# Designs tried in a protein design run: designed miniproteins, single chains, continued (2). Part 82

Each design is a single chain, and the fold is of that chain. pLDDT is the mean over its residues in the fold that is shown.

## One batch from the design tools (miniprotein)

Design m6840
Fold by ESMFold2-Fast:
Structure m6840 (fold): chain A 98 residues (1-98)
Amino acid sequence: SVEELKEEIRKLIEEIEKMIDELEKLIAEKLAETTDKEKIRELYLIDAEVTVIRMYVYEVRKILETEELSKEELEKILEKLKKLKEELERLIEKVKEL
């Protein structure tokens, strides 16, 4: 149902927001620890990617509150959020290895 999809999306957004906060903390910690210019550049590139994901999540929250979405539109949002969660998992591991 549409309501079940909205709840699944809201839960996934909460998970993604926690991962973004974890990743931003890891980036800040790594930036404080390194003087390597190549690692610093990589950390700033990852931070830019995280910013784009945060902006998307913000827009999705706003759309869910202000717009009547079809089941198909909600399913597309859910699939995009699942892919972003996988991307965040990869970025967290990448930062840990830097």
Scores: mean pLDDT 89

Design m6841
Fold by ESMFold2-Fast:
Structure m6841 (fold): chain A 79 residues (1-79)
Amino acid sequence: SAAALARALAYLQGLVRERRWDPLALLGLLTKLVALSDEELAAAMRALAQAGPPGQTRPPDPAERERIRAELERILAGE
């Protein structure tokens, strides 16, 4: 649903802001779980790029990726 996608994006925006994780790496995790239209993908890219302050980011490690994936699955399932 659009509401579940919005909550997933808000969660990922929080991670960009708080953890300084790479927005493209986070978007890549989201796209493995849900098929996005070209318009939804472009909107998600803009939302994540706007979330963090300027400066260095890093990709999450394998354990961090697994935690993010599990939380995204819960959000997208409407939990």
Scores: mean pLDDT 80

Design m6842
Fold by ESMFold2-Fast:
Structure m6842 (fold): chain A 90 residues (1-90)
Amino acid sequence: EEFDKALKEAYLSDPNLEAFKKIGEILAKRPPSFFATRPDVALPLLQIRKVYEAGKIDEKIAEYQKILEKDPTNRVAKNLIAILEGMKEA
């Protein structure tokens, strides 16, 4: 869990919100075999997919939005919201 958090933080620090929203849309539509094509990023994406499958997307978005309300410079939270919103819209 601690290692997964560090990987997500490093991976999701990129400011390209449109790319992360598109990743979310793809994750919602793709079967589990999709993760086999990108094993280098599978871990953080698989955890986000589990949130989607558990029906917890809205709760997770609200959690990250509350973080951004207090710290709008939190890039990781912005990128995670973009991924989750992409999954919800798909």
Scores: mean pLDDT 64

Design m6843
Fold by ESMFold2-Fast:
Structure m6843 (fold): chain A 60 residues (1-60)
Amino acid sequence: AAARAAEGAKGLPGSLGAATAAMGARDSGGVGHVQGDRGIGRNESGTAVAEGSEARALPA
């Protein structure tokens, strides 16, 4: 399951984007405003945030 989940996350850079979008959706009152600034911008690719954390958590 972990390997399959990794492929899903690898193909979907929106794994973080989906989580951040869900966080924006939870703040329903400001969904339209929060979504554009917090969810999509950096988390659209999630590379900078995800790789930063993953590279740190991935000990050679």
Scores: mean pLDDT 45

Design m6844
Fold by ESMFold2-Fast:
Order: sequence, then C-alpha cells, then structure tokens
Structure m6844 (fold): chain A 70 residues (1-70)
Amino acid sequence: VVIRAEDRETIERVVQAFGGSIATLNQDRRVRLVRALKQEGVSQADLAAYVRDKESQELANELEELYDQV
C-alpha cells in the first residue's frame, strides 16, 4: 500500500511529539494521537498502513477503530 508522502511526514511528526512510539502510549494518549492526526488531515487508510509497517497489525487495527470514534 502506497502511503501519501504528506501523510507519512505528518504521522512521523505527530508520533515524535507523543514520544516516538505508539505502542508505549496508554489508551488516552492513543485517542489524542488519532484525533490530532485526523485534525491534520491524515486518512484512516494511510495511518493504518503506516502503523502496520512500523509497529504492528494489532495496533493498526486498534487505531482504525479509534479513528472512527474521534
């Protein structure tokens, strides 16, 4: 899956602001991260693809669910 360069850059910047690792964030911080990314215009598909590649499939699935809730 091809991630838009703008989305990748935004995800990397926001993740770094949250401490550089999504897996170490608690539920409250993950909700804030997803909300921030959605506000910046990152698509659910690009977020899921990024997290699947860099972290895990399980975390990608969780963030897709959170994206629909925020």
Scores: mean pLDDT 85

Design m6845
Fold by ESMFold2-Fast:
Structure m6845 (fold): chain A 98 residues (1-98)
Amino acid sequence: LTEEELQALYGYGLAKHLVDLYRAGDRELAAGGAVDAAEGAIQAGKLLAKRGDLKKAAEAYETAAEAARMHVEVNPEDKRAKELLKEAEELLEQVKKE
């Protein structure tokens, strides 16, 4: 794996963990790292899709959308989180059509 691929996979793992923390009630703490984690999850999804693993790519995009949505709920004025949510949802729809 390249350094960029490792960073993307790390961000995806972090996004899954932060979503679990948010669901458990640690909303503010979970939201604090969610933007960077959502970006990593999107990059991991793109790498998985490029390698032909569309099922895992869809799971990564779903995780990215959930992390970005979680951040928007806590910080509704964050434009970057809204842009990431839209990108993740669009990428998820694209993968589902393949």
Scores: mean pLDDT 80

Design m6846
Fold by ESMFold2-Fast:
Structure m6846 (fold): chain A 101 residues (1-101)
Amino acid sequence: PSREIILLGAHLGVLAIHFTVLSKISDPEQQKVLDEIADLLNEASGQVEKAKSIDEAIKIVQDLMKRIRDLAEKYLSPEQQRIVDRMLKEIEELIKEIQEK
């Protein structure tokens, strides 16, 4: 795996930890969604590490970001949606840096 794939996977893992912590301090109705987002991030982190190319890794992450946005818009408060949007923007910026070389 390239250094870029390793860094991308690691960043998703760190975000998963953040959502796990956020879940613990959230209302029960939001806990399920935040836990689901954390699980999706952990799963995608593992998939990215096994990706054969950077293009494959980016596609995995882009699909993940769409699923997370859909869950956040449907189930999370506006305040939590803003947190999700900031974290997803950080991932988008990392992808752009990798693509620009």
Scores: mean pLDDT 82

Design m6847
Fold by ESMFold2-Fast:
Structure m6847 (fold): chain A 85 residues (1-85)
Amino acid sequence: SPEDRIRQAIEYLTKASFYLLWQRDVDKAIDYLEKALELLRPLLSPEEAKEIEGLLEQARKSNDAEARRLLLKAIDLLGERIERL
């Protein structure tokens, strides 16, 4: 159901935040954000999905400090979209 997908996406966002902020594991944070994005993709506009995909791709190619900045922005955008549902 849509509600089940949203709950699972929130769990993945929580895990991404945990790895990013507490474990300082950028690769794990990206993995969980990609999983959250795929669950939420049907609820996003193509433009919203492309912006988040771009942030994740840039984070993979960036140093740790820049990657954290980009991934925090991706978390905020996905979280804000969930709150508007």
Scores: mean pLDDT 87

Design m6848
Fold by ESMFold2-Fast:
Structure m6848 (fold): chain A 71 residues (1-71)
Amino acid sequence: DVEKKQKELYRKYVSYYAAYSINQAGVTAAEIIGKRGDEEVGKKHAEINRKTAELNRKKAEEAKKEYEALK
């Protein structure tokens, strides 16, 4: 059912994009922590958030592309 697949892909896109946005905020927070003297903690948390953000963004774009291909 094309309609069900479209709804699932759009929901997947929205979910991954929301996760990406949360991780982007996490990078900013980690950079602030680093500047306040917790450099090692800030670097580790920023790296984790950047990797997770990139993965979520890629998954969101893939879901969007699949959704648009079904139109």
Scores: mean pLDDT 82

Design m6849
Fold by ESMFold2-Fast:
Structure m6849 (fold): chain A 83 residues (1-83)
Amino acid sequence: MQGDIYASLGNTFFQIKDYDTARYLYEKALEIAKEQGNKKRIADIYFNLGLIERAQGNFEKAQEYLRKALELDPNHEMAKRLL
């Protein structure tokens, strides 16, 4: 529940292009997802962190996050398209 709130709030700040706040909130969601062992949720959060890095021009770091997302969820179609 708390992890879902952090991820949803992160999505909101990403939409308004507040990438620093979005990253912070996704990192909080990631901590919770890792504690729960929820691989699909971890993959979704890595994908969103990759989108932030891509939006800021950090393409190498974006590729790293997208690969991590695909390692956890090989069927993540959006991550495949961005690699």
Scores: mean pLDDT 83

Design m6850
Fold by ESMFold2-Fast:
Structure m6850 (fold): chain A 86 residues (1-86)
Amino acid sequence: EKEEAAKKAAELGKYLEENKDYEAVRDLGRKIALLSHTDPEIAKAIAEAFAKTLSIEMLKIVLEEAEKAGAEEIAKLLREAIKKKE
């Protein structure tokens, strides 16, 4: 469910930010982009949770993977989140 996915994403985002695990962030970015084609509402909830938890540097990695995969709605959400943090 959306709420559970967002909660787990927020917890994972904090862990990844603390550990500076850029490869795991990139892998998750790819997975969220793929998920957006099957479960767009869950993918959006996860992206929103990461927008709140991850730094600009890590969000740019997720955005890059979303753009590569053509996940336009996720990419738009991440661009707006990055702009707000600037």
Scores: mean pLDDT 82

Design m6851
Fold by ESMFold2-Fast:
Structure m6851 (fold): chain A 74 residues (1-74)
Amino acid sequence: SFKEEIEKMSPEELIKRAIKLPLTSEKAEELAERALKKSREKYDKTGDLGEASLEVSAAVILTIIRKAKEKEAK
């Protein structure tokens, strides 16, 4: 299932898939949310700057998606 697929994906893979979907897609939002969570958890454990960069990227993408969804709903 889609839910099982996203659990197996890395933050980078989640971000790459999210940006290929329509901006207002529920799937794009879920992918961005999972990327944010996974990169944050990994950064907390490792202190890896690459994971910190992915966390920031995921947070920005998620914000853009949510703002686009709000605009379309109005």
Scores: mean pLDDT 80

Design m6852
Fold by ESMFold2-Fast:
Structure m6852 (fold): chain A 80 residues (1-80)
Amino acid sequence: SAADAAVAEIVAVLREMFRTGDVEGGLARIAAILRAAGLSDAQVDEALSAVRRAVAWYRETGDAEGALAAVETHVRDVLA
């Protein structure tokens, strides 16, 4: 589905963001993916806020899988 494709791309961007530390570049790519999936500006802003919280969680705890799962859940809920 289009939602599954968008989630898979966002997860790949998040993993790269965690590897490189390029948070702003990753956020810009995620925003583009979400807009292409048909999300409104308000929905994109909410999703980017969720991504920023997940990045902060990963930096504090080292829990990459928890951070990824939180963003995946948020994006799937918005795209449903």
Scores: mean pLDDT 86

Design m6853
Fold by ESMFold2-Fast:
Structure m6853 (fold): chain A 86 residues (1-86)
Amino acid sequence: SEFEKKLVKLQMYMVGAITEAELIDPEVAERLRELLRRAQQLIRAGDMDGFVETVREMAELLRSLGLDQIADALLELTKEVVEAYR
């Protein structure tokens, strides 16, 4: 489905973002991995609002590392997932 394609693309991007964070701050990267696990649990439970809020928290952590363009792209991909869910 279109939703599944967008979700896979977002998840791959999240993994790349965590890899970039790891090179700057391994402790923040570990917090991002915990948030990614939470986001995956929320989307599987059908909690789209909780999923979006968790991804916004990930974006804020990425911005704290100076990765603003990665954070912006993460939020745009998340919007595509939300739009495809319905």
Scores: mean pLDDT 90

Design m6854
Fold by ESMFold2-Fast:
Structure m6854 (fold): chain A 79 residues (1-79)
Amino acid sequence: MKAAPSSAKTPEEALAWGQANLTDEQIKEIAREIAKETLEYEKENPEHAAAYQAGLELSASLLNPDMAKLVRKELEKLK
């Protein structure tokens, strides 16, 4: 399988890669990692946390339309 391109330049490239190379289990794992990163960022930068979370949710939604909901669910579990 392809490794995730750390430099995916466009939303279309990220979406196409995700659809072709990620299983449902991998998508759920990514949602959990995004939730963890969001909480760590909130701890360091509380004034910017909402914007950071929105950015991550948007990026994740390009891999899977339901990803933003999964990230939100995982965030609620960690709070």
Scores: mean pLDDT 64

Design m6855
Fold by ESMFold2-Fast:
Structure m6855 (fold): chain A 64 residues (1-64)
Amino acid sequence: GMSAEEAARRAIEAAEEARRLGAPEEVTDNIIKGARQAAEAGDSAAANAAAFEAEKLVRELREK
């Protein structure tokens, strides 16, 4: 899997894209916060989970 830092970067980028597509700010801010915390802790599993959540949100918004 990706490193915690790489996964967190992807999560933040996807969350920012989701926000541009109309996702609620509180949802995207929580993903960004979680991704940053995971990267600081070196928790690659948590960072990858945040990336998956953000990318799923982007896909769902694009399908509407």
Scores: mean pLDDT 83

Design m6856
Fold by ESMFold2-Fast:
Structure m6856 (fold): chain A 74 residues (1-74)
Amino acid sequence: SPLEEEIRGLSPEELKARIEEVSDAIIAHLRARGDEAGVAVVEAVRDLGLELAETDPEAAKVLLLGLVRLRDGL
């Protein structure tokens, strides 16, 4: 997949930036719908992703792929 290849090439700093960008877009969408429980879940996933970008970049890439797919399905 072109998306999977793009994500695979990201550095840890680029992974953090993309996780924040994609999660913020999802959070904004959920807030606009009044889904405060969904916001809390995505914020927790974002925080985990930022930690994983430093400790386990391969797991962070899998998490980012899931966030991108979630955003694109909104």
Scores: mean pLDDT 88

Design m6857
Fold by ESMFold2-Fast:
Structure m6857 (fold): chain A 66 residues (1-66)
Amino acid sequence: STREQVEWEVEMLAAAFKLALSKDEEGLAALRAEVRANATPEQVALFEAFVAAAKRIQKRLEEKEK
C-alpha cells in the first residue's frame, strides 16, 4: 500500500467511526455511497466491518447507561 492509500483509509475509518457513534445514519449512508463509488472491494469490506464494530460499541455504551 502507498502512504496516500493508508492515509485515505485511516481518514475514511475515522469518519465512519465518528458518524456511527453519533448515530448519524444520513452521514453514514453518504459516506458509504462515496466509499462504494471510489474504493476497492477490499476497502469496502474493511469499511463495512469497521462500521459494524463501531455500531456494536455504541450499542454497548447505551446499554451501560441503564
Scores: mean pLDDT 79

Design m6858
Fold by ESMFold2-Fast:
Structure m6858 (fold): chain A 61 residues (1-61)
Amino acid sequence: MKAVENAQQAVKAAEEGNFEKAKELLAQADKELSSIKDPEQRKEALEQLVPLAKKTAELLE
């Protein structure tokens, strides 16, 4: 799923110290999530994306 893939890449970028890229990838993940019109698929993506976004935010601290 594109949104989850972008969120995973955001975690990687943050781990590498590329915080600007991490923020861009999270923004892309949010846009991809918003483009999912199927409520079930959007819910699954959100459930996977929230932990990844939280992990990225912790790394940005």
Scores: mean pLDDT 79

Design m6859
Fold by ESMFold2-Fast:
Structure m6859 (fold): chain A 91 residues (1-91)
Amino acid sequence: SMEGGAEAAEVTLRAAAALGIVSPEAAEAAIEAIREGARRYEAATSEEEQAAIAAETEAAVREVDRRIQEALETDPAKRAALLAAFAAARA
């Protein structure tokens, strides 16, 4: 579900901040955007509204997501730690 995806994303964003990949402030802003996006998506009454909300949420977290993707590609230790955080969030 989008709610379950949001929870996993929050754990990952907090881990990214702890690893110094993003600032704590950037992680908190991204978490808030994801939470709000998930709430709005579930409340939306049309597919058009859902698509718009998803796009807005993606745009809001794009820079943070890019930094995380860069760490996954360039830093094996940070990659291992982020993957462990993903696994823990889904267990």
Scores: mean pLDDT 81

Design m6860
Fold by ESMFold2-Fast:
Structure m6860 (fold): chain A 66 residues (1-66)
Amino acid sequence: SLEEIVDRAVRVGLRAYQEEGLTKEEAVDLSAQAARLYALSKGLPKEVADRIAEEARRRTQAELDA
């Protein structure tokens, strides 16, 4: 589902921040990229993949700002 794609992508970015030494900006970008790639790999259109990537970006930023 869209929520599963976003949840997975957010976890990827947060883990990279916590364990791999990425900056907050790099972690947010990684989450967006992961979400886009996951969506495209599932056959979703580019426009939908772009929206999913933006949602993952927002959620990762919110978690890091908490």
Scores: mean pLDDT 86

Design m6861
Fold by ESMFold2-Fast:
Structure m6861 (fold): chain A 94 residues (1-94)
Amino acid sequence: LKKVPSSDVSKTIGVALRLMSEEKDIDSVKTLLSALNTADEAVKNYQEGKISKKELLEKLRKSAEEVELSIKNSTDPDLIEQGQLFLDRIKELI
């Protein structure tokens, strides 16, 4: 799981910190971060043999739905851009 460039993670964290400091789109930030964590945990659990490939795909689909919801409910262009990049990555894994 060293495939995510450190720069992309840093950008997402930077956007989240900015929006939280401005008290804007907090629910969208939380939804996006939760969805990303769910996807990363699902991949890790699959690699460790804890879940089946079918369960992995179901969890990735749910994460994609949550990212789409985060994008839909946000008005911040940076959050929408980062959400779309992660949505595309999750959909590539499905």
Scores: mean pLDDT 74

Design m6862
Fold by ESMFold2-Fast:
Structure m6862 (fold): chain A 110 residues (1-110)
Amino acid sequence: SIEEILERIRELLKELEEKYKDSENEELKKAIELTRRALKEVESEVKELEEIPESVKRHLEEALRHLEEALSSEDEEEVLKHLKEATRHLIEAEIELGVLKLERAVKKVT
């Protein structure tokens, strides 16, 4: 389920990169790149954990929804808003995963 959500997010980002590759909107292209980088960090953290919290899964599902809205929109301002929200949810997922890894490390020392 988590792997399927991450794969779909990767696919949507690839479609957005292709759709806007020749765009003169540099802010939009930078937003797509930042979203891709946030996804890569989440994927790295997920790979190191056996159990992923439901809160993290909800953030990934929200990121997926926003990317679907971004891809379906023809208004570049709306695409940018959805990319910013998708990136926010990916960053929140990364933070929660990082905290979980820190808590597990502390318990091993005690």
Scores: mean pLDDT 85

Design m6863
Fold by ESMFold2-Fast:
Structure m6863 (fold): chain A 100 residues (1-100)
Amino acid sequence: MERNERVRDWIKDYARSLGFDDDQADALAEGSLTGKMTEEQRKLSDLMGDKFDEWVRNDELTPSRFYARLLLLLGDISEEEARRLAGMRYSEFQEWLRAR
């Protein structure tokens, strides 16, 4: 799968995990990959941020898992690092980000 297709799938999976429907997930992926967002896509992005902030406040594993996958797709980390980071609470993942 092409890198852009993998990133698109990642964005869609991430949006769906936050409770967005398939149409909203597609719109978010399109806006993110093209760098051009409609008014409606910007509203969806804002709602996605609010849902993400809730996960952060609850110190859940889910944000770390999605960020680890993104960093792996971008070539910033190894498969081993990605597996390790995906197992971290978001607070622990933030400490790792600050340390590098």
Scores: mean pLDDT 72

Design m6864
Fold by ESMFold2-Fast:
Structure m6864 (fold): chain A 58 residues (1-58)
Amino acid sequence: RDELLERLGKKFPGLSREEMEEAVDIAEGLVEKGFIDESLIEPFVEMLLYTEEMVKRR
């Protein structure tokens, strides 16, 4: 979790830590419900954060 957040912070420096933690929490919740595999957490979170960054740029 901390390692993933560090990588996300380097990729999305314009987003807050709280925004990154919320995206990770959403992805972890989907894994717990069986909707996605644990290996998809990072790419799913990156997609969510990329969408947030694109909205913030406008």
Scores: mean pLDDT 76

Design m6865
Fold by ESMFold2-Fast:
Structure m6865 (fold): chain A 74 residues (1-74)
Amino acid sequence: SELEEEVERRLKELVHEALERLAAGEPVDQVIAELRAGVAELLASHPELPEEVKARLRAAVDRAIATLRAAVAA
């Protein structure tokens, strides 16, 4: 749906902003916490989105965060 595509696009923008902030040397835990907060707020603002879609989007963000944490820990 167009709504799902728009929300997915905004989630990708939030992840991209987090990547840029990490590349700029900002504290990892703060950047990740703010990314998680932004994602939660975005999904909460779309109660019309099916729960299965929200779960899938949350899982995708969690995978991205795990990848970011692994990269900065190495």
Scores: mean pLDDT 84

Design m6866
Fold by ESMFold2-Fast:
Structure m6866 (fold): chain A 86 residues (1-86)
Amino acid sequence: MAERKAALRDALLASMEAAKKVYGAEAVLERAERVLALRPEMEAAIPEAVAEGYDEEEVRIRIEALVEAAEAAKKAAEEELEKEKK
């Protein structure tokens, strides 16, 4: 499970890093903040997803991987934007 989550997180981080090189740190920051803002809503939807036949552990792993990737991408983007301002 931890290995699966780490693989998903790393893939998402690589995607966000590529997006940063193409679209800039500001665009990545905006997307990461949107993902993080949706975290409580995604977590609240877990019981409903399970009732629809999704595996609870898989749903939780995907949410955790996405949140971890978004947090790391946000931090990296904020650091680049501060460097540009100063």
Scores: mean pLDDT 77

Design m6867
Fold by ESMFold2-Fast:
Structure m6867 (fold): chain A 85 residues (1-85)
Amino acid sequence: SLLEKAKELYKKAKELSDQIKALVEQLRNTTDASEQKTLRAQILKLSDELAKALVEAIRHLREYARENGLSQSELFALWNEIAEG
């Protein structure tokens, strides 16, 4: 449950990161000041959501490690596996 929640939150973070990259590219190609303001606001909102998703993913992973008696090296390996998946 905790491990699956961490994986789902990391997947959400990847999706948010991709959305932010797309909006940043739109911002670079936009010359209209009103559109730039809207895009900057959307980027800030998604960046906040990304940060929250990553913090929650790490919290669930750390709780999973604690409950299952994982060493620091095992937790690090698990985080890398999730980050690469």
Scores: mean pLDDT 87

Design m6868
Fold by ESMFold2-Fast:
Structure m6868 (fold): chain A 75 residues (1-75)
Amino acid sequence: MEEVEKRLERVQADMSRVGPAAAQASPEGAELLRQAGEHIKKAQDPNASLEERRQHLEEAERLIREAARLAGVEV
């Protein structure tokens, strides 16, 4: 529980930091952020299992790192 909540907080912070730069840098960056946002939303689902939330967080983390790479931003 606490692990998922802490990862969710970090992912949301990274999204807030990377999001504007990546969306402005390229259409690919914007699409990666859209997909990351969908995974973050699913990770917040109170009816989802801990395993499902972890999988969505893992995917969101991957997508945000890729978007950051395209924008030249460190996370």
Scores: mean pLDDT 81

Design m6869
Fold by ESMFold2-Fast:
Structure m6869 (fold): chain A 81 residues (1-81)
Amino acid sequence: PFRKNVLDPNMSQAQLETLARVALAEARRALEEDASAEDLQRMIQSLEELIAFLKEKNAPQEVIDALEAALAELRRRLEEL
């Protein structure tokens, strides 16, 4: 799970991209491994917080779009459970 305490307001663009890449990998792993409803909810919350932070930092739209797509897939999977 992604931790809030790594979200530094002075984070570089490369660090923001690395955080997004790690979050995407974790979300895709959860989707591929049939994660529990509780794990999906936790991942959804973490991604929502990360997306909000990245928008505040004016991260590239492509990065935000990729995370929002992953968030939508996690929400879809949760509804199917």
Scores: mean pLDDT 76

Design m6870
Fold by ESMFold2-Fast:
Structure m6870 (fold): chain A 81 residues (1-81)
Amino acid sequence: SEVEKLLEETIERLEEAKEKNDKEEAIRILQETAERLRELGDDGLAQILLWMAEEMKRSKKEPAEMIEGAIKAVKALLEAL
């Protein structure tokens, strides 16, 4: 499905952001993916990804650790489809 492909691409993009320790890029990736999910009609998944982006903005964890958490969460969403 388009949703599954988008989540797989999102995982790859987050892995790259993790390698760069780029928190701002990871937040942007989550926000862009949420917008695309909304365009595909999946408002529920879009809201979950936006929530992850907000949590990442507020997190005091190391960038790689918080991005790893987001990767794990997106993988769990993909497995639940």
Scores: mean pLDDT 88

Design m6871
Fold by ESMFold2-Fast:
Structure m6871 (fold): chain A 64 residues (1-64)
Amino acid sequence: SLEELLEKASEIGGVKPENIYEAVVTLINSGVFSDEQIVQFLMKEAGLPRELAEELVKAVKEEL
């Protein structure tokens, strides 16, 4: 679920789940970043493994 993905991302990145969610939503809604660019952002800034970053972006998009 999205909640489980956000909790896992929070444990790795040291950032609250709601802050990760808001950041991903903002990047998606900006319309200027590709999915790959958002994945790369999460990997670089939050230290997420690629698979988790890809799953998170997909799950957030499904909610929007």
Scores: mean pLDDT 86

Design m6872
Fold by ESMFold2-Fast:
Structure m6872 (fold): chain A 91 residues (1-91)
Amino acid sequence: SVEELVREVVELLTRAHRRVLDGEEVPEEEAERLERLARELAERAPELLPLVAAEVYAALAEYARARGDEELAATAEAMAERDRARYAALA
């Protein structure tokens, strides 16, 4: 389902960004899976892309705050609110 696709893309994107923030490389298999699922989502339900972005940024803001990076957390929260507003405008 599209709902399952959204959840999986959010999970994989959040994981990939957390790895990068920690100075880690994204495993090739995870990157390939993410690229495949993200393309499928963009083709099947492009209107949900702002929702995916908002959820990813919200999760990254929480992760950044837990790491003590308040500046990154504030930036990610602002991006989450912006994309949440974009999604609301599409309804």
Scores: mean pLDDT 86

Design m6873
Fold by ESMFold2-Fast:
Structure m6873 (fold): chain A 74 residues (1-74)
Amino acid sequence: MPTAEEIERAALARLAALAAEALRRGVPHSQVDALWTEAAARLGEALKLPDPAAAEREAQRIVEEARARFEAAA
């Protein structure tokens, strides 16, 4: 079972890659920062879940939603 720290690192790495790609595609820095801040806040709340499996599933959903939003912003 991954730890909360491992889930956080993996999710943040994926979000960082999505943010970098959005910037390369010409999405404004202010919009990327807003989307990152929202995703990071949701991830922080997900990591407070007592069940690590539930935290991991919620983190995956947050990353998937962030991907769609970064794509839509481009």
Scores: mean pLDDT 83

Design m6874
Fold by ESMFold2-Fast:
Structure m6874 (fold): chain A 61 residues (1-61)
Amino acid sequence: AVSREAAEEARRRGEEAARRGDLRTAAQHYFEASFIYQQLGDAEAAAEAFRRGMALLDQLE
């Protein structure tokens, strides 16, 4: 479902995965949050989540 709660849940799961060092899973959750925020019209939150996901992927290699 496209809701702010769903976006916040995805972002929270991204933070939890990042804390565990699971950078790929964390990035996937941040990209999911970014997509949901975009669907909600929250361009700023979408951009922030996307940037965090990209930064995590950059740490893999």
Scores: mean pLDDT 84

Design m6875
Fold by ESMFold2-Fast:
Structure m6875 (fold): chain A 69 residues (1-69)
Amino acid sequence: TAEDALAALEELLRRGLADPALLETAIRQVREGNLVGALVGVDELLRLVTDPEARALLRRAKAQLVESI
């Protein structure tokens, strides 16, 4: 769900595991109902982030966004 995607993105932001500006933009887009825009942002983060735990959370967010579109 979009709520599960938000939870994963907010966890990434809270723990400082990815770029905060890109995370805040993705979180805002989910809250605005722009799930396609949020998905683009998550895909950008997946290209930049190498940490396995951060990647797992980003992949979870992506899966939930795709399921919600």
Scores: mean pLDDT 86

